# Designed miniproteins, single chains, continued (3): the designs that were tried, part 91

Each design is a single chain, and the fold is of that chain. pLDDT is the mean over its residues in the fold that is shown.

## One batch from the design tools (miniprotein)

Design m11142
Fold by ESMFold2-Fast:
Structure m11142 (fold): chain A 87 residues (1-87)
Amino acid sequence: AAPQTERWEVEVPEEAAEEKLKPGMEVELVAVADGVETTIWTGVVTEVRGGRVVVEATSTGASAMDATGFVLKTASGEVIAEVRYAP
């Protein structure tokens, strides 16, 4: 069966999105709070439109309530960009 996925839209710097992000790439969204990293979702990039990135993602169920920032990473853990806005 196909995994349950949700459509996410995140905003990153346009230059980082255009050069580092392409449809089909595996990515993860990580929340950062007081130096602690928590993966919020893992997914695949479906669209890139300037600084707007669309991802089909599977949520981990983790809370981002105490997050001071968000980072978009590759599946291997390399930082792509700091996320300006995440839902």
Scores: mean pLDDT 75

Design m11143
Fold by ESMFold2-Fast:
Structure m11143 (fold): chain A 100 residues (1-100)
Amino acid sequence: MLRRGIENAEKQGALEEIQRLVKELAEEAVRALTPVLDARVAAGELTESQKAALLVGAQLRIVGIALDVLTENPEAPKEELLELIRRRAREDTEALLAAL
């Protein structure tokens, strides 16, 4: 349950670290996707609005991954939670890049 996962993270002082990690991973995803999407806009394959929507979507996916990790791993230690979030978020961004 997400509530238990959040309580577990808070007890370990991990909640602030998780929030910071999610922000850093979202910024990483935007940096990785922006040049690929810019090239597609320049080629006439995407509009500026579609690029903006895809970048927002990528950021929301990382938030969703963090919530899923907390929900699936309600008893996990801090270092395991941080590693799972980092790994899954980066794998998701790589999959998005491969699909573009």
Scores: mean pLDDT 86

Design m11144
Fold by ESMFold2-Fast:
Structure m11144 (fold): chain A 69 residues (1-69)
Amino acid sequence: SMERYQKLLDELGKSVTEEAKKAEETKDWVGAHDNISLKVQELRDEFGEFNPEQAEEINRVVSRALKEG
């Protein structure tokens, strides 16, 4: 459902922000990138296929959360 999708997007953004803050402290940006990529893959596995609008929205959430961390 769209409500579930939006909730998981919000949770993804929070997780990415936490990973970015952790990477800034540990200086392990490679590990942060790998963890973020894994979380995005987990979302894709749960929902199946993303339409182009959903893919763009996911990229926007990740980019914004990385800047916030």
Scores: mean pLDDT 76

Design m11145
Fold by ESMFold2-Fast:
Structure m11145 (fold): chain A 81 residues (1-81)
Amino acid sequence: MQTVVLVSGLSEEEAKELAEELRKKGYIAEIVKGEETHVLVMGLSKEEAEKLAEELRKKGYKAEVVELKEIDLSGEDPISP
């Protein structure tokens, strides 16, 4: 089981700077490019991930905590009117 922090809504430069800053602090941070640029922070305990996500949200980033498990079916929340 692996906990990651997903940061979204970043420009490429913001993602690079954030990833480098997190790496300098000893985190494992990876830049993911797709439809939007994201930063994934890995190698965290759940508590560390929650604290980091809260800190990033206070700075104006959109940060979420995601748990990666060996689950074949996951990632659909049918909660929306």
Scores: mean pLDDT 73

Design m11146
Fold by ESMFold2-Fast:
Structure m11146 (fold): chain A 83 residues (1-83)
Amino acid sequence: TEDALRQAAADAARDLAERSKNPEARKILLETADRVARARSLEEAARILREGAKRLRDVDPEAARQLEEAARQLEELARQQRA
């Protein structure tokens, strides 16, 4: 379900935050996870993940890459849902 997919993406962002030793990266990841969990659609969740990734590029490039990948997966699923 869409809710399960959004929750999985939010949980992944929270997991990255728990593993992060950088306070700024952790803050961005937790804010992103909260916003993804509250997103109204997969498309909105993907947009929020991409915004989080952009904020993380210079702070935690590895976390940024993982959020970009999650966003791409949600975008693909959203396209399939509308087909």
Scores: mean pLDDT 84

Design m11147
Fold by ESMFold2-Fast:
Structure m11147 (fold): chain A 87 residues (1-87)
Amino acid sequence: MEEKLDSPLAEKTIEEILKLPREKQVEVIRNLLSPEADPETRAFGARLAAKAGKEVLDEVKEHIERLLQDPDPLVREAARSALKALE
């Protein structure tokens, strides 16, 4: 029984984080993108950054670019999708 990004609970978490001030959104997303976080958490962080919009995504771009080299293929896919949101 695993939570997925498209589950009601995951969607609610995204909505709550996106209600935070931009500085707090960046802080939360940077923590999710940490190399110490689980692969599922890093993938979630990348997708959350894409949903947060260009200003937040620009501030965490370095962290997302690092995830393009992540050992987990799901994390790399999430990073590619997030970076496409900037183009």
Scores: mean pLDDT 76

Design m11148
Fold by ESMFold2-Fast:
Structure m11148 (fold): chain A 66 residues (1-66)
Amino acid sequence: LEALRRRAIEKGQRGERVSQEEMDALLIAAAPALEATLASNDPATAEQHEEVLARAREALARLAAA
């Protein structure tokens, strides 16, 4: 996971295509920061962040199934 996350960041910085697996790793890594943001945001912002957190949870479920 950390290797995929690092590759996604490096590719993104270079403007290269990021794979779905690399994107999933980024979403998983972002989840703690998004949860912290949800704790202090208004309802509209919290709803948007909850959608991204749901995607991160789906990525974790795919990895757990592998």
Scores: mean pLDDT 66

Design m11149
Fold by ESMFold2-Fast:
Structure m11149 (fold): chain A 60 residues (1-60)
Amino acid sequence: SAAQRAAIRRLQERAGLPVDGVEDEETRKVIRLFQNRYGLPADGVADAATVAAIAALRPP
């Protein structure tokens, strides 16, 4: 979804990765670190709960 891609891009920007919205290996590591920090399942998948939590940190 557009929201999922936007959330992935926000994490990539914060981590200094290429901002392409693609869930590559480095991006999945960053997603897992975010999930662990915010008490979400650390599976590296940008599900609806993960996307909502990321959106709360950095609105569009």
Scores: mean pLDDT 76

Design m11150
Fold by ESMFold2-Fast:
Structure m11150 (fold): chain A 66 residues (1-66)
Amino acid sequence: SRYLALAQSLDSDIEGQGQGESPEEAKAAALADLAARVSAPVRASVLIIDTDTGEIQVEEAVVEPA
């Protein structure tokens, strides 16, 4: 996949990972993975990497448990 995303909980050592053909797909996958792993709402930092260019975007999100 072109894009890789890592969603790191700011309130715990839990992280979610995702991949996609767009930044939005990779971010959504990483947030969904993190949501499946948490038991309470957490703030997360999301790192989105374009594997072709090496460009990195950082965003914040609030993740509710799945």
Scores: mean pLDDT 85

Design m11151
Fold by ESMFold2-Fast:
Structure m11151 (fold): chain A 70 residues (1-70)
Amino acid sequence: SLEVERVRPALEAALKYAENGRYDEAIRILEGVLPHAPPELQEPLRKAIQALRDGKVDEAIKYLKEALEL
């Protein structure tokens, strides 16, 4: 969708930071984009943020990749 495409660059950047161990940067990007994300991305992004905060990096990466497939 157009709304998903609008936030896609931020999600790709967050995924890249998370994959490179830069979790604080990934969280900042996701928290910044969350208020502007379409409804279908709201829950996956909240789960990704929480997973990163909990140190569950593999789960966070999975949620971000799923979000990018929307």
Scores: mean pLDDT 84

Design m11152
Fold by ESMFold2-Fast:
Structure m11152 (fold): chain A 83 residues (1-83)
Amino acid sequence: MSLGVAASGLTEEEAEKLAKLAEEKGAIVTVSYGPSNTVVASGLSEEEARELAKLAEELGGTVAVGTLVEASQALPEAPESVG
């Protein structure tokens, strides 16, 4: 079963660290840069998702773990001017 991790409230450096770890696990990673940086990783196993969530929490981020749909819905999926 594939899970996703969404983490927000990260610095640029923290977002890069989380994205790199997710990519090393073979995840599909999206990083959104703004007033708070956000990382979404999908295609993870339960163990991989748990490891990424722990790292994000240690970095002080707000973390959501779940199915791809649930994790993605925690983040802006539409253009910032729409919604």
Scores: mean pLDDT 72

Design m11153
Fold by ESMFold2-Fast:
Structure m11153 (fold): chain A 64 residues (1-64)
Amino acid sequence: SAAQQYLDDLEQAMLDGIKAAHDAGLKVSDLELIRSGIMGMFSYDGSTADKLAKDWLERIRQRE
């Protein structure tokens, strides 16, 4: 759907922002912070937010 495509693009932009915060030495649990942000920003359920947060952290780690 168009909404799903929009969310995919928005997710990529948020990933770039999270990478910048991570590079700045974020001290809080990155996984928990990202998960909470996903749940609030995108209205995903907890299991979906968990998967996306793990994927984002993994991609950030691999990009370095």
Scores: mean pLDDT 63

Design m11154
Fold by ESMFold2-Fast:
Structure m11154 (fold): chain A 95 residues (1-95)
Amino acid sequence: MTVEELEEGLRETLELLKNASEYMQKLARAIGLFSIAAEYARQGDVEKAQEYLELGLKYLDEALKLAPSDAQKQTIRSIFGGPLGAALGELLLAQ
């Protein structure tokens, strides 16, 4: 997928989620931003990859603050601390 396709997909997802909880909207934005960061890393644009990674982490932190239970916070941490976090780390190290 191209960065353009990932940005369009994120925008469409956020429009679908505009009436969902703020927590879900923040989480979806974080996931989309991490995907964009990964694509910039593949293109060798480390500066843009870091910018989008930092934005994604900011929205992830905001989602964690809005998560209604510790179980949901743990679920988010397990998703991002597991294979997705490892994949992002490998892409950054490939630079």
Scores: mean pLDDT 72

Design m11155
Fold by ESMFold2-Fast:
Structure m11155 (fold): chain A 95 residues (1-95)
Amino acid sequence: SPRELLEEFISRFSELMRKFILHRDNQKKQQEIAQELIRLAQELGRRFPEVRELTEEAIRLAQKFIDTGDISDLEKAMQLLLEALELIEKRLEEE
């Protein structure tokens, strides 16, 4: 079901956020986290097309972080994924 799928994405995102907080001073781990975020965002946008604009922007920012090391881009990418998950949750609650 779409709700079970959303719960799986929320769980994966929560684990990604936990790793990000744990490894905030480790650039190599943050780059690995950014790559995981890109994969998660690609899958999320494919399964929930209504958030594709948010997931595509998150992918762009995570890729920019990988190229430049600017942590603010990764933080913004995380925030956009959270927003995407919240939008899906709200839509499913209204159905």
Scores: mean pLDDT 89

Design m11156
Fold by ESMFold2-Fast:
Structure m11156 (fold): chain A 90 residues (1-90)
Amino acid sequence: LEEKALELFREAQKAWAAGRYDEATRLYAEAARLWAEAQGASPEVVELEERAAELAMKALAARAAGDEAAAAEYEARLRELERELREARA
């Protein structure tokens, strides 16, 4: 799982550099999911980590497009997921 996650992170970086932000977001979210699984996280934490990664990438893509309002909304939702992650790990 760890090697697969690292491979997907590299593929996400390549997709981002090529301007394929939707593909980069999908690959990064999948990589985050596999990385969490490799670390022995619970299924709930794995799902939250995947969603957090997706929101983080969407925020970056919105900023790259000059959509500061959309970026702020994704960042706010990411902060809420981070709170849920802390509760799930407690």
Scores: mean pLDDT 83

Design m11157
Fold by ESMFold2-Fast:
Structure m11157 (fold): chain A 69 residues (1-69)
Amino acid sequence: SALEEELRARLAEALAAGDAATAAIAHGFLQSYREGDVEGLERALAAARAVGDPALAALGQKAIEELRK
């Protein structure tokens, strides 16, 4: 899916930049999305907001909306 591709790209970018916190959040989003874990996505969304990454937070909101369909 396009969302999985974007999450993989964000994870790869964070790893290349040495940003362990953002990489962990992006990995958490990807894993929870694949598992259909809405609560896991909500936790990762809170973490993305806490680190101040609005783009990653927007991807998390999109993932939650797709799973609620």
Scores: mean pLDDT 84

Design m11158
Fold by ESMFold2-Fast:
Structure m11158 (fold): chain A 55 residues (1-55)
Amino acid sequence: MEKIKEAVEVFATKASEENLQVALDVAKIRYERDGDERAKVMAEAIEEVLAKKRA
């Protein structure tokens, strides 16, 4: 799980707010459709980065 979170953080530092929102939406859809726990972890990490950018 930590490896996925780290990979998402690296992606998030390079991505625009718009790209992060799209990635968040995709991760949420994957979790809802497939029950993918990795997608849930990715969504949480993206939300944290977005919150920091908006603060």
Scores: mean pLDDT 73

Design m11159
Fold by ESMFold2-Fast:
Structure m11159 (fold): chain A 71 residues (1-71)
Amino acid sequence: MVLSDEAMQALVRSLQDLKSQFPDAEVTATISDDGVSIEVVMPDDTPESQKQQAQQRAQQASDDINSLVRP
């Protein structure tokens, strides 16, 4: 799949925001025919609340970007 400029900018911004909020996180984005999926992997010693926040932010970003690609 090829993302529009708007969707690509939204993806880049979301990845930057996630990395700035969770600097020790491994952030991965997968682009497929079914859309965009963003995953955040935190270190094992990360507080559960922070892991949950990272996962929630990644899911929201994925949903927002997919709405731009396939409204």
Scores: mean pLDDT 76

Design m11160
Fold by ESMFold2-Fast:
Structure m11160 (fold): chain A 82 residues (1-82)
Amino acid sequence: DVAALQERLRELIARAEEALAAGDLAAAVEALQEAIALIAELGEGVSRELLLEAGRVAVALLRALGLDEEAAAQEAALAALE
């Protein structure tokens, strides 16, 4: 069920955001990796809003990890999506 997978994706994004806010980078990476796997499974069934939310969390996580070049590339990709 695509709707159930989208709801799970929303929950994973929220979990990653909470982990980032708490400074738990390992938990944030785990939640975001699971979210990315669900995005791949859903394909074009993923809403643009959820893709943008996941992307914003990924940028914040990359910056927190010191991966500034990857963060800049991800920001550019998000800007292209609107």
Scores: mean pLDDT 81

Design m11161
Fold by ESMFold2-Fast:
Formats: C-alpha cells, structure tokens, sequence
Structure m11161 (fold): chain A 61 residues (1-61)
C-alpha cells in the first residue's frame, strides 16, 4: 500500500505546476487510490490508467 501511495503522490505531483495545485492533485490521487484499493492491489500500471484522465482534467482547472 505504501508503494502505491508514494506512486500516486509522485504521479499527481508531475501534473502540477505550483504548490497549491500539487496539494490538490495529490489529495485527489490518494482519495481515488483509497476508493479503488481492492481492485488495484499492487498494480502501479492500473493505478496510472485510473488516475490519468482525472488528473489531466483536474490539472487544467
């Protein structure tokens, strides 16, 4: 679980252009991970597939 949380945080941060956006996107990524924990298991690729459309939409706001 720690590895997925760290991966979600780092991935979300890569979409952010400032500190406030980074905090929002990381929080969103952690919430989505927690909601889908059982389906994802330890699969980082599936995590990125799940997060990508949401983070792209959120990062533009």
Amino acid sequence: MEELRAAAEAYAASFARDAAERERLVGLAHQILDENREALGGDVAALYELLTPVLLAAARA
Scores: mean pLDDT 79

Design m11162
Fold by ESMFold2-Fast:
Structure m11162 (fold): chain A 91 residues (1-91)
Amino acid sequence: DKKKEEALKEIEEEMEEKKLTPSVKEYILRLFERNAPFGIDITKEVTLDLIDRYKENQEKIKELLKQGIELSSKVPELQKMIEEIKKELNK
């Protein structure tokens, strides 16, 4: 489906541009694939909105880590995102 492939490409380009962590990218792509059968246009719009929200959260975490604030979470998905951001900052 050309429309689905175009939407997926736009989503992947947006995630790459906003430098989302690998775990967040994987989650968002799975969410898109799950919901795409219910409508490509609306699923794309919702997915792009989620990308923006995750970018804001990652930026906040990144700034706190840059200032030497230690961050941890008991939520595995959030902890994985924090560790991925730490790894990127230490390169």
Scores: mean pLDDT 79

Design m11163
Fold by ESMFold2-Fast:
Structure m11163 (fold): chain A 95 residues (1-95)
Amino acid sequence: SLSLAELREALARLSELVLKALGSTDIEEQKKLLREVVELLREVAERLSDPEVKEKLLRLVEEIEKYIDSDPEKALQLAVEAIQLLQEYIDQLER
């Protein structure tokens, strides 16, 4: 499983990738960044100890990957939701 420090590092990296994608006007750059988000988020989700959070994040990963090529705007919105879910999970672990 991931340590709290590893989770925070992963969240920071995911947040940076999503912010870059949101700020990009190049659709191909957005798709590339979304693919990087999918890979990192899948690695994080598979290493989570909480089975409910893991299942929910893996479902979001599958949806993001499904929409990257057909609807990258929807894929971006789903990526933001995944980052928010991961942040909420980390916040629960810290309190």
Scores: mean pLDDT 88

Design m11164
Fold by ESMFold2-Fast:
Structure m11164 (fold): chain A 69 residues (1-69)
Amino acid sequence: SEEEKEAEEILERTREAAKKIKADNGPLSQEAIDQQVALIVELLRSKGFSEELIKEVAERARKILEEIA
């Protein structure tokens, strides 16, 4: 679906942003990870994503951020 395609794009953007933040500032803190996940949740909710998809994308984003940190 278009919603799922948009979610995948957001996750790829999250990965690239995290790599840049790490390059500039060093390892991501737990607070920085929590803030990024919260911003993604707020963005998806503002776009009208389902709560089920928001939860899935938030968990995937957290894993991406933790792997990069």
Scores: mean pLDDT 83

Design m11165
Fold by ESMFold2-Fast:
Structure m11165 (fold): chain A 84 residues (1-84)
Amino acid sequence: DEELERKRQELIEKLRQMRADGVAEEEREKWLIEEYNRNAVEVLAEHLGLPEEVKKRLMEEAKEVETDEEWRELMERMREEAEK
């Protein structure tokens, strides 16, 4: 997906800038994960035509995702909502 890849590249560029500005590695990592997950959910929800309220809820859940398994479960819920 071009839009998802574009958002991923934006996050990478911002991360590189944060590193240049001296932001601690642990803070950069947490920020990157949160922003990446939120942006990925936003793009996918828009592609699936999900209602704004569902999209906002899933984006908030994405901020709390720390593992691949949790991410996979979030993606599955999003797909289920799209099938309504």
Scores: mean pLDDT 74

Design m11166
Fold by ESMFold2-Fast:
Structure m11166 (fold): chain A 72 residues (1-72)
Amino acid sequence: SMLEEQRKAAEDLEKSRKAVEEAEKYAKEAPESESLKYLLDQAKAAVEAGPEFAETAILSANAAKSLADELK
């Protein structure tokens, strides 16, 4: 139903926002990196683009978080 699709879209968007927030926290503790900045910028752009890009935002945010942790 349309209501179920709207609920899933809202949940996906919230998950993508939380993933980006967590990745930004990891990035603050890591040294400066163009690759890290690129992944964070891509994740933020995907969140801004909407719920259909939530998976892209989560993947980019998780990649940024992993890279930030490795750079420590």
Scores: mean pLDDT 83

Design m11167
Fold by ESMFold2-Fast:
Structure m11167 (fold): chain A 93 residues (1-93)
Amino acid sequence: MTFEDFLEANRNREPDAMTEEESKLFQKATDAAVKGNWKEAKEYIDKLAELLGMDEKSKEELWKFLEEAAKRNKELEQEGERRYEEAKEEEEE
């Protein structure tokens, strides 16, 4: 599997492109990265890349995608807090 195939499978939840085990490994890697456990995240990514038969380039792209996913999750949390503050201000008027 290429990184592009993985990205499409992860977004579209296509069973034929990725196994349940591969999907779980990526989710565990993302959770670890969001928590700042980069060593644990790397172990899951290494295992996932091995199962997917990824070359070093695809593995690096997968790691970068994980970093972007972790950043996005933090941004979504911050956006949620901002929306909560706006709603609270409207209720206080």
Scores: mean pLDDT 68

Design m11168
Fold by ESMFold2-Fast:
Structure m11168 (fold): chain A 100 residues (1-100)
Amino acid sequence: SNEELIKILETMIKNVENIKKELEEGKISVDEAKTLLLNAAHELLELAKKNNFPEELIKEIEEVYKRLLEAIGNKASKEEVLEVGEELIRVLEKVKEYVK
């Protein structure tokens, strides 16, 4: 249901916000943050595919997921990981507005 999807998306947004905060405060490592954000992006991508979201929305989610994969493969900085986390929040908010 749309109400259940909204709750899932709100939980994902709060989770990504918390990951960013813990990274900024030095409570988790850059590598831990990369893994947690990649998992969040993957869950969003699977949710979007399962619910047959528009191709344009799925593509935008895939672009953030790809950036996180590249960050894991490279020695991405804390600042770069925070920037990708912010992009993931932006995409999550856009998805939430679509399902409302």
Scores: mean pLDDT 87

Design m11169
Fold by ESMFold2-Fast:
Structure m11169 (fold): chain A 61 residues (1-61)
Amino acid sequence: SPAEAAVRAQAADDRARNIRLMENLAKQQGLTPEQTQALIDRVNAGIDAWEASRLADVAAA
């Protein structure tokens, strides 16, 4: 559905933005690759939960 496509597109954009922001933060703070990946994974877990919740809401509408 268009609504499902919009939710997935937003989640994909949010993940891409998260990677860019965390890589920039890593450069500024001197983070290790492992620390950088942990931050990306933590934020992406939140995006994944949001996407799943929104897709369930769209399916129920």
Scores: mean pLDDT 87

Design m11170
Fold by ESMFold2-Fast:
Structure m11170 (fold): chain A 69 residues (1-69)
Amino acid sequence: SGEALRQQIDDLLRQLYAMGEISEEQLAQLREQVAQSQPAQLEQMKQQLQERVDKAIEKQRKELAEKYE
């Protein structure tokens, strides 16, 4: 359902915010965009956000390793 997809996207947005990859203002703007988006747009957004989360996790891993070297 569209609601489940929006929830999954919100979870990804919260992860990006928690990792410092997006600002509070960007989080609010993206949440508004999600609320106004059609299902096809939501699927595309989910894929793009998942890729961003995956890259952010890799970046955090590298930064953590460097910090504790």
Scores: mean pLDDT 82

Design m11171
Fold by ESMFold2-Fast:
Structure m11171 (fold): chain A 75 residues (1-75)
Amino acid sequence: SMDERIEALLERIRRSPRLRGFYAGVRALLEANRDRLTDADLDELEAAIERVERGEGTLDDFLLAVNRVGRRTAA
């Protein structure tokens, strides 16, 4: 379900030494926008997390992905 995907994504952020500082902010965003989130939005966030974890993406790239999803799902 969407909720299971969100929980799995948040757990990945929480356990990541590079991303854990963003856990509270991302959790609050996903909780606030929960009913408007699509699978594509979660796919984008998961891809951004994977890029950072593999050393292929920056923290700024991750934050840009979070901001894009946040703006898209706030309306």
Scores: mean pLDDT 87

Design m11172
Fold by ESMFold2-Fast:
Structure m11172 (fold): chain A 85 residues (1-85)
Amino acid sequence: SVEDLVDESVRRMLAHLRARDVQGVVDTMRDLIDQLRKQGLSRSEILSAVLTVIDRVEAETDLSDPAVRQALGDALRYVSSLILE
């Protein structure tokens, strides 16, 4: 389900952020978007799910850490590129 994909994506992103694995964060976001597209979600529904993941990740991370902000910034730039497609 979409909820299961969101929950799994939050878990994966938190693990990658703790490991300072920026590429892992980006890959998790890309994988989420691809899986939601496979389920036939619209662009707006995909963006809503992605924003839900980011909000939950932000609530559980220390945003004062520059490395965390950098990784989230990279993920947000990827989301922005999706809008241009």
Scores: mean pLDDT 79

Design m11173
Fold by ESMFold2-Fast:
Structure m11173 (fold): chain A 101 residues (1-101)
Amino acid sequence: MEYKYPSINEILKQAEELLEELRRALEEGDKEAAEKALLELETLVGILAIIAGLGRLLKDEELYNEALEAQREIRERTLEVLREHDAPELLERAERELRLS
């Protein structure tokens, strides 16, 4: 199916870069940078939810499952980074906002 959507691989690559930005911001105590990185990660999870919904509508189980796996990966990695750096307010936000489809 040829729709011009961001590839799941491109989204995962962006998430890796944002996770490194989040780690750096938390290590430096830069709350503003950490919040911006988290917001961008929330946006990527939202895009993956749209892709998963499209997979469901198109009856493309492979696309649906790949999008769900990518959402779970980004969510778990984000929560791990926040737990490691003792950021309870951002952790609570991430648990709420990084919802799985």
Scores: mean pLDDT 81

Design m11174
Fold by ESMFold2-Fast:
Structure m11174 (fold): chain A 66 residues (1-66)
Amino acid sequence: EREKRAKENFKNAAITQMLKNPERMRDALESQAEAGFATGTKEGIENGKEMKKLLEDAEKAYREAK
């Protein structure tokens, strides 16, 4: 249970970085996603999708921030 909260804190930290440095966070997460897709493996593609999802979550937080 505490571990679940730690994972949420990590996600919140990533979102905070997005709010402060959106271009850099986008580049970093997009690069990670592309690297996953470039492997051509099912597992690599799945990892790439997960990175894209994290980017989308960060984008939503950024969009809702002032």
Scores: mean pLDDT 73

Design m11175
Fold by ESMFold2-Fast:
Structure m11175 (fold): chain A 96 residues (1-96)
Amino acid sequence: MKVQLRVLPREEGKALAEADPSALFLSTPYLSEKIKEKLKTAKVVIFEKGPGEKVLEVLGVKEGDEVEIEKLEEAIEKVFEDEVNEALEAMRRAIE
């Protein structure tokens, strides 16, 4: 199943998702089990500006494009892994 991707400022993204039950707003590139369940029924996924641009770059698509949910989940997990690795590296430099 395909979903349309949007990238919006946080307040606009939240407002749009509240108005449309088929839209899901993600402010962080993290997939909880609850979010994965909601993603299966979503028609539009709205990312906050910043994390959303990174997800689009990993997918090689533009805002408004449609992607397979499986590929979207992989892209979100990739962006999250990169952010976690950057945070861990910063912590290691502070400790060593």
Scores: mean pLDDT 78

Design m11176
Fold by ESMFold2-Fast:
Formats: structure tokens, sequence, C-alpha cells
Structure m11176 (fold): chain A 77 residues (1-77)
């Protein structure tokens, strides 16, 4: 699934981000990607894949919380 591969790559980049500017840019890309998906079910699936990838990569708590906020905002529309 090309979408899930892209989501996984973005999550891996976010987990490796070393600056606030990089994290903010990647979080913005996730928010826009999730909001662009045609169904809520696809957006939820993408968010779950990203969350799991972030946890497996050992992303810090702040990064995971920022991602969660962006995912909630994208799914609320």
Amino acid sequence: DPLLEEVKKLAEELAKATSQEERDALIGRFRDLLASLPTEEEAVRAAKVAYQTLKEMGADEETIEAFERAAVEALAR
C-alpha cells in the first residue's frame, strides 16, 4: 500500500528529527496527509500505522504527543 509506505517513512523521519523545526514540519505534513484522505477509516488506519512506527522507533514523548494532537485535529474535520 503506497499510502501506508509513505506514512511509515514520515513516521520514521519524525522519530529521527533532532530539531523543533523538523518536528513541526513533519507533524504538519502528517496533519495535511490525514486530512486529505477520502474516508475517516483510512485516516484512522494511517494514524495507527504512524503511531506504531513512532513507538517502535523510540520517538520521545513530546513527539508522540504532538503527533497525537495533529491526528485528532485532522480526524475531527
Scores: mean pLDDT 81

Design m11177
Fold by ESMFold2-Fast:
Structure m11177 (fold): chain A 71 residues (1-71)
Amino acid sequence: SASKVAAVKQAVEDLREARGEAARKSAKYLVQQAKADPELVVPIVVPALVELTKHEDEDVSNAALYALGEL
């Protein structure tokens, strides 16, 4: 649904802005959403996570890499 797409996109932005332990928590949430609704969520989350592996903050980039490994 459009509302679920918006929520997932917001969760990606929450990960981008997260620092420290919050980054890993956000990544785990995105993995849970992708496992619950893979057809809808995976096409949105995977390109965003690939981009976030290049993020300047090491916690954000490591959290994104962790999430990709779980998918």
Scores: mean pLDDT 85

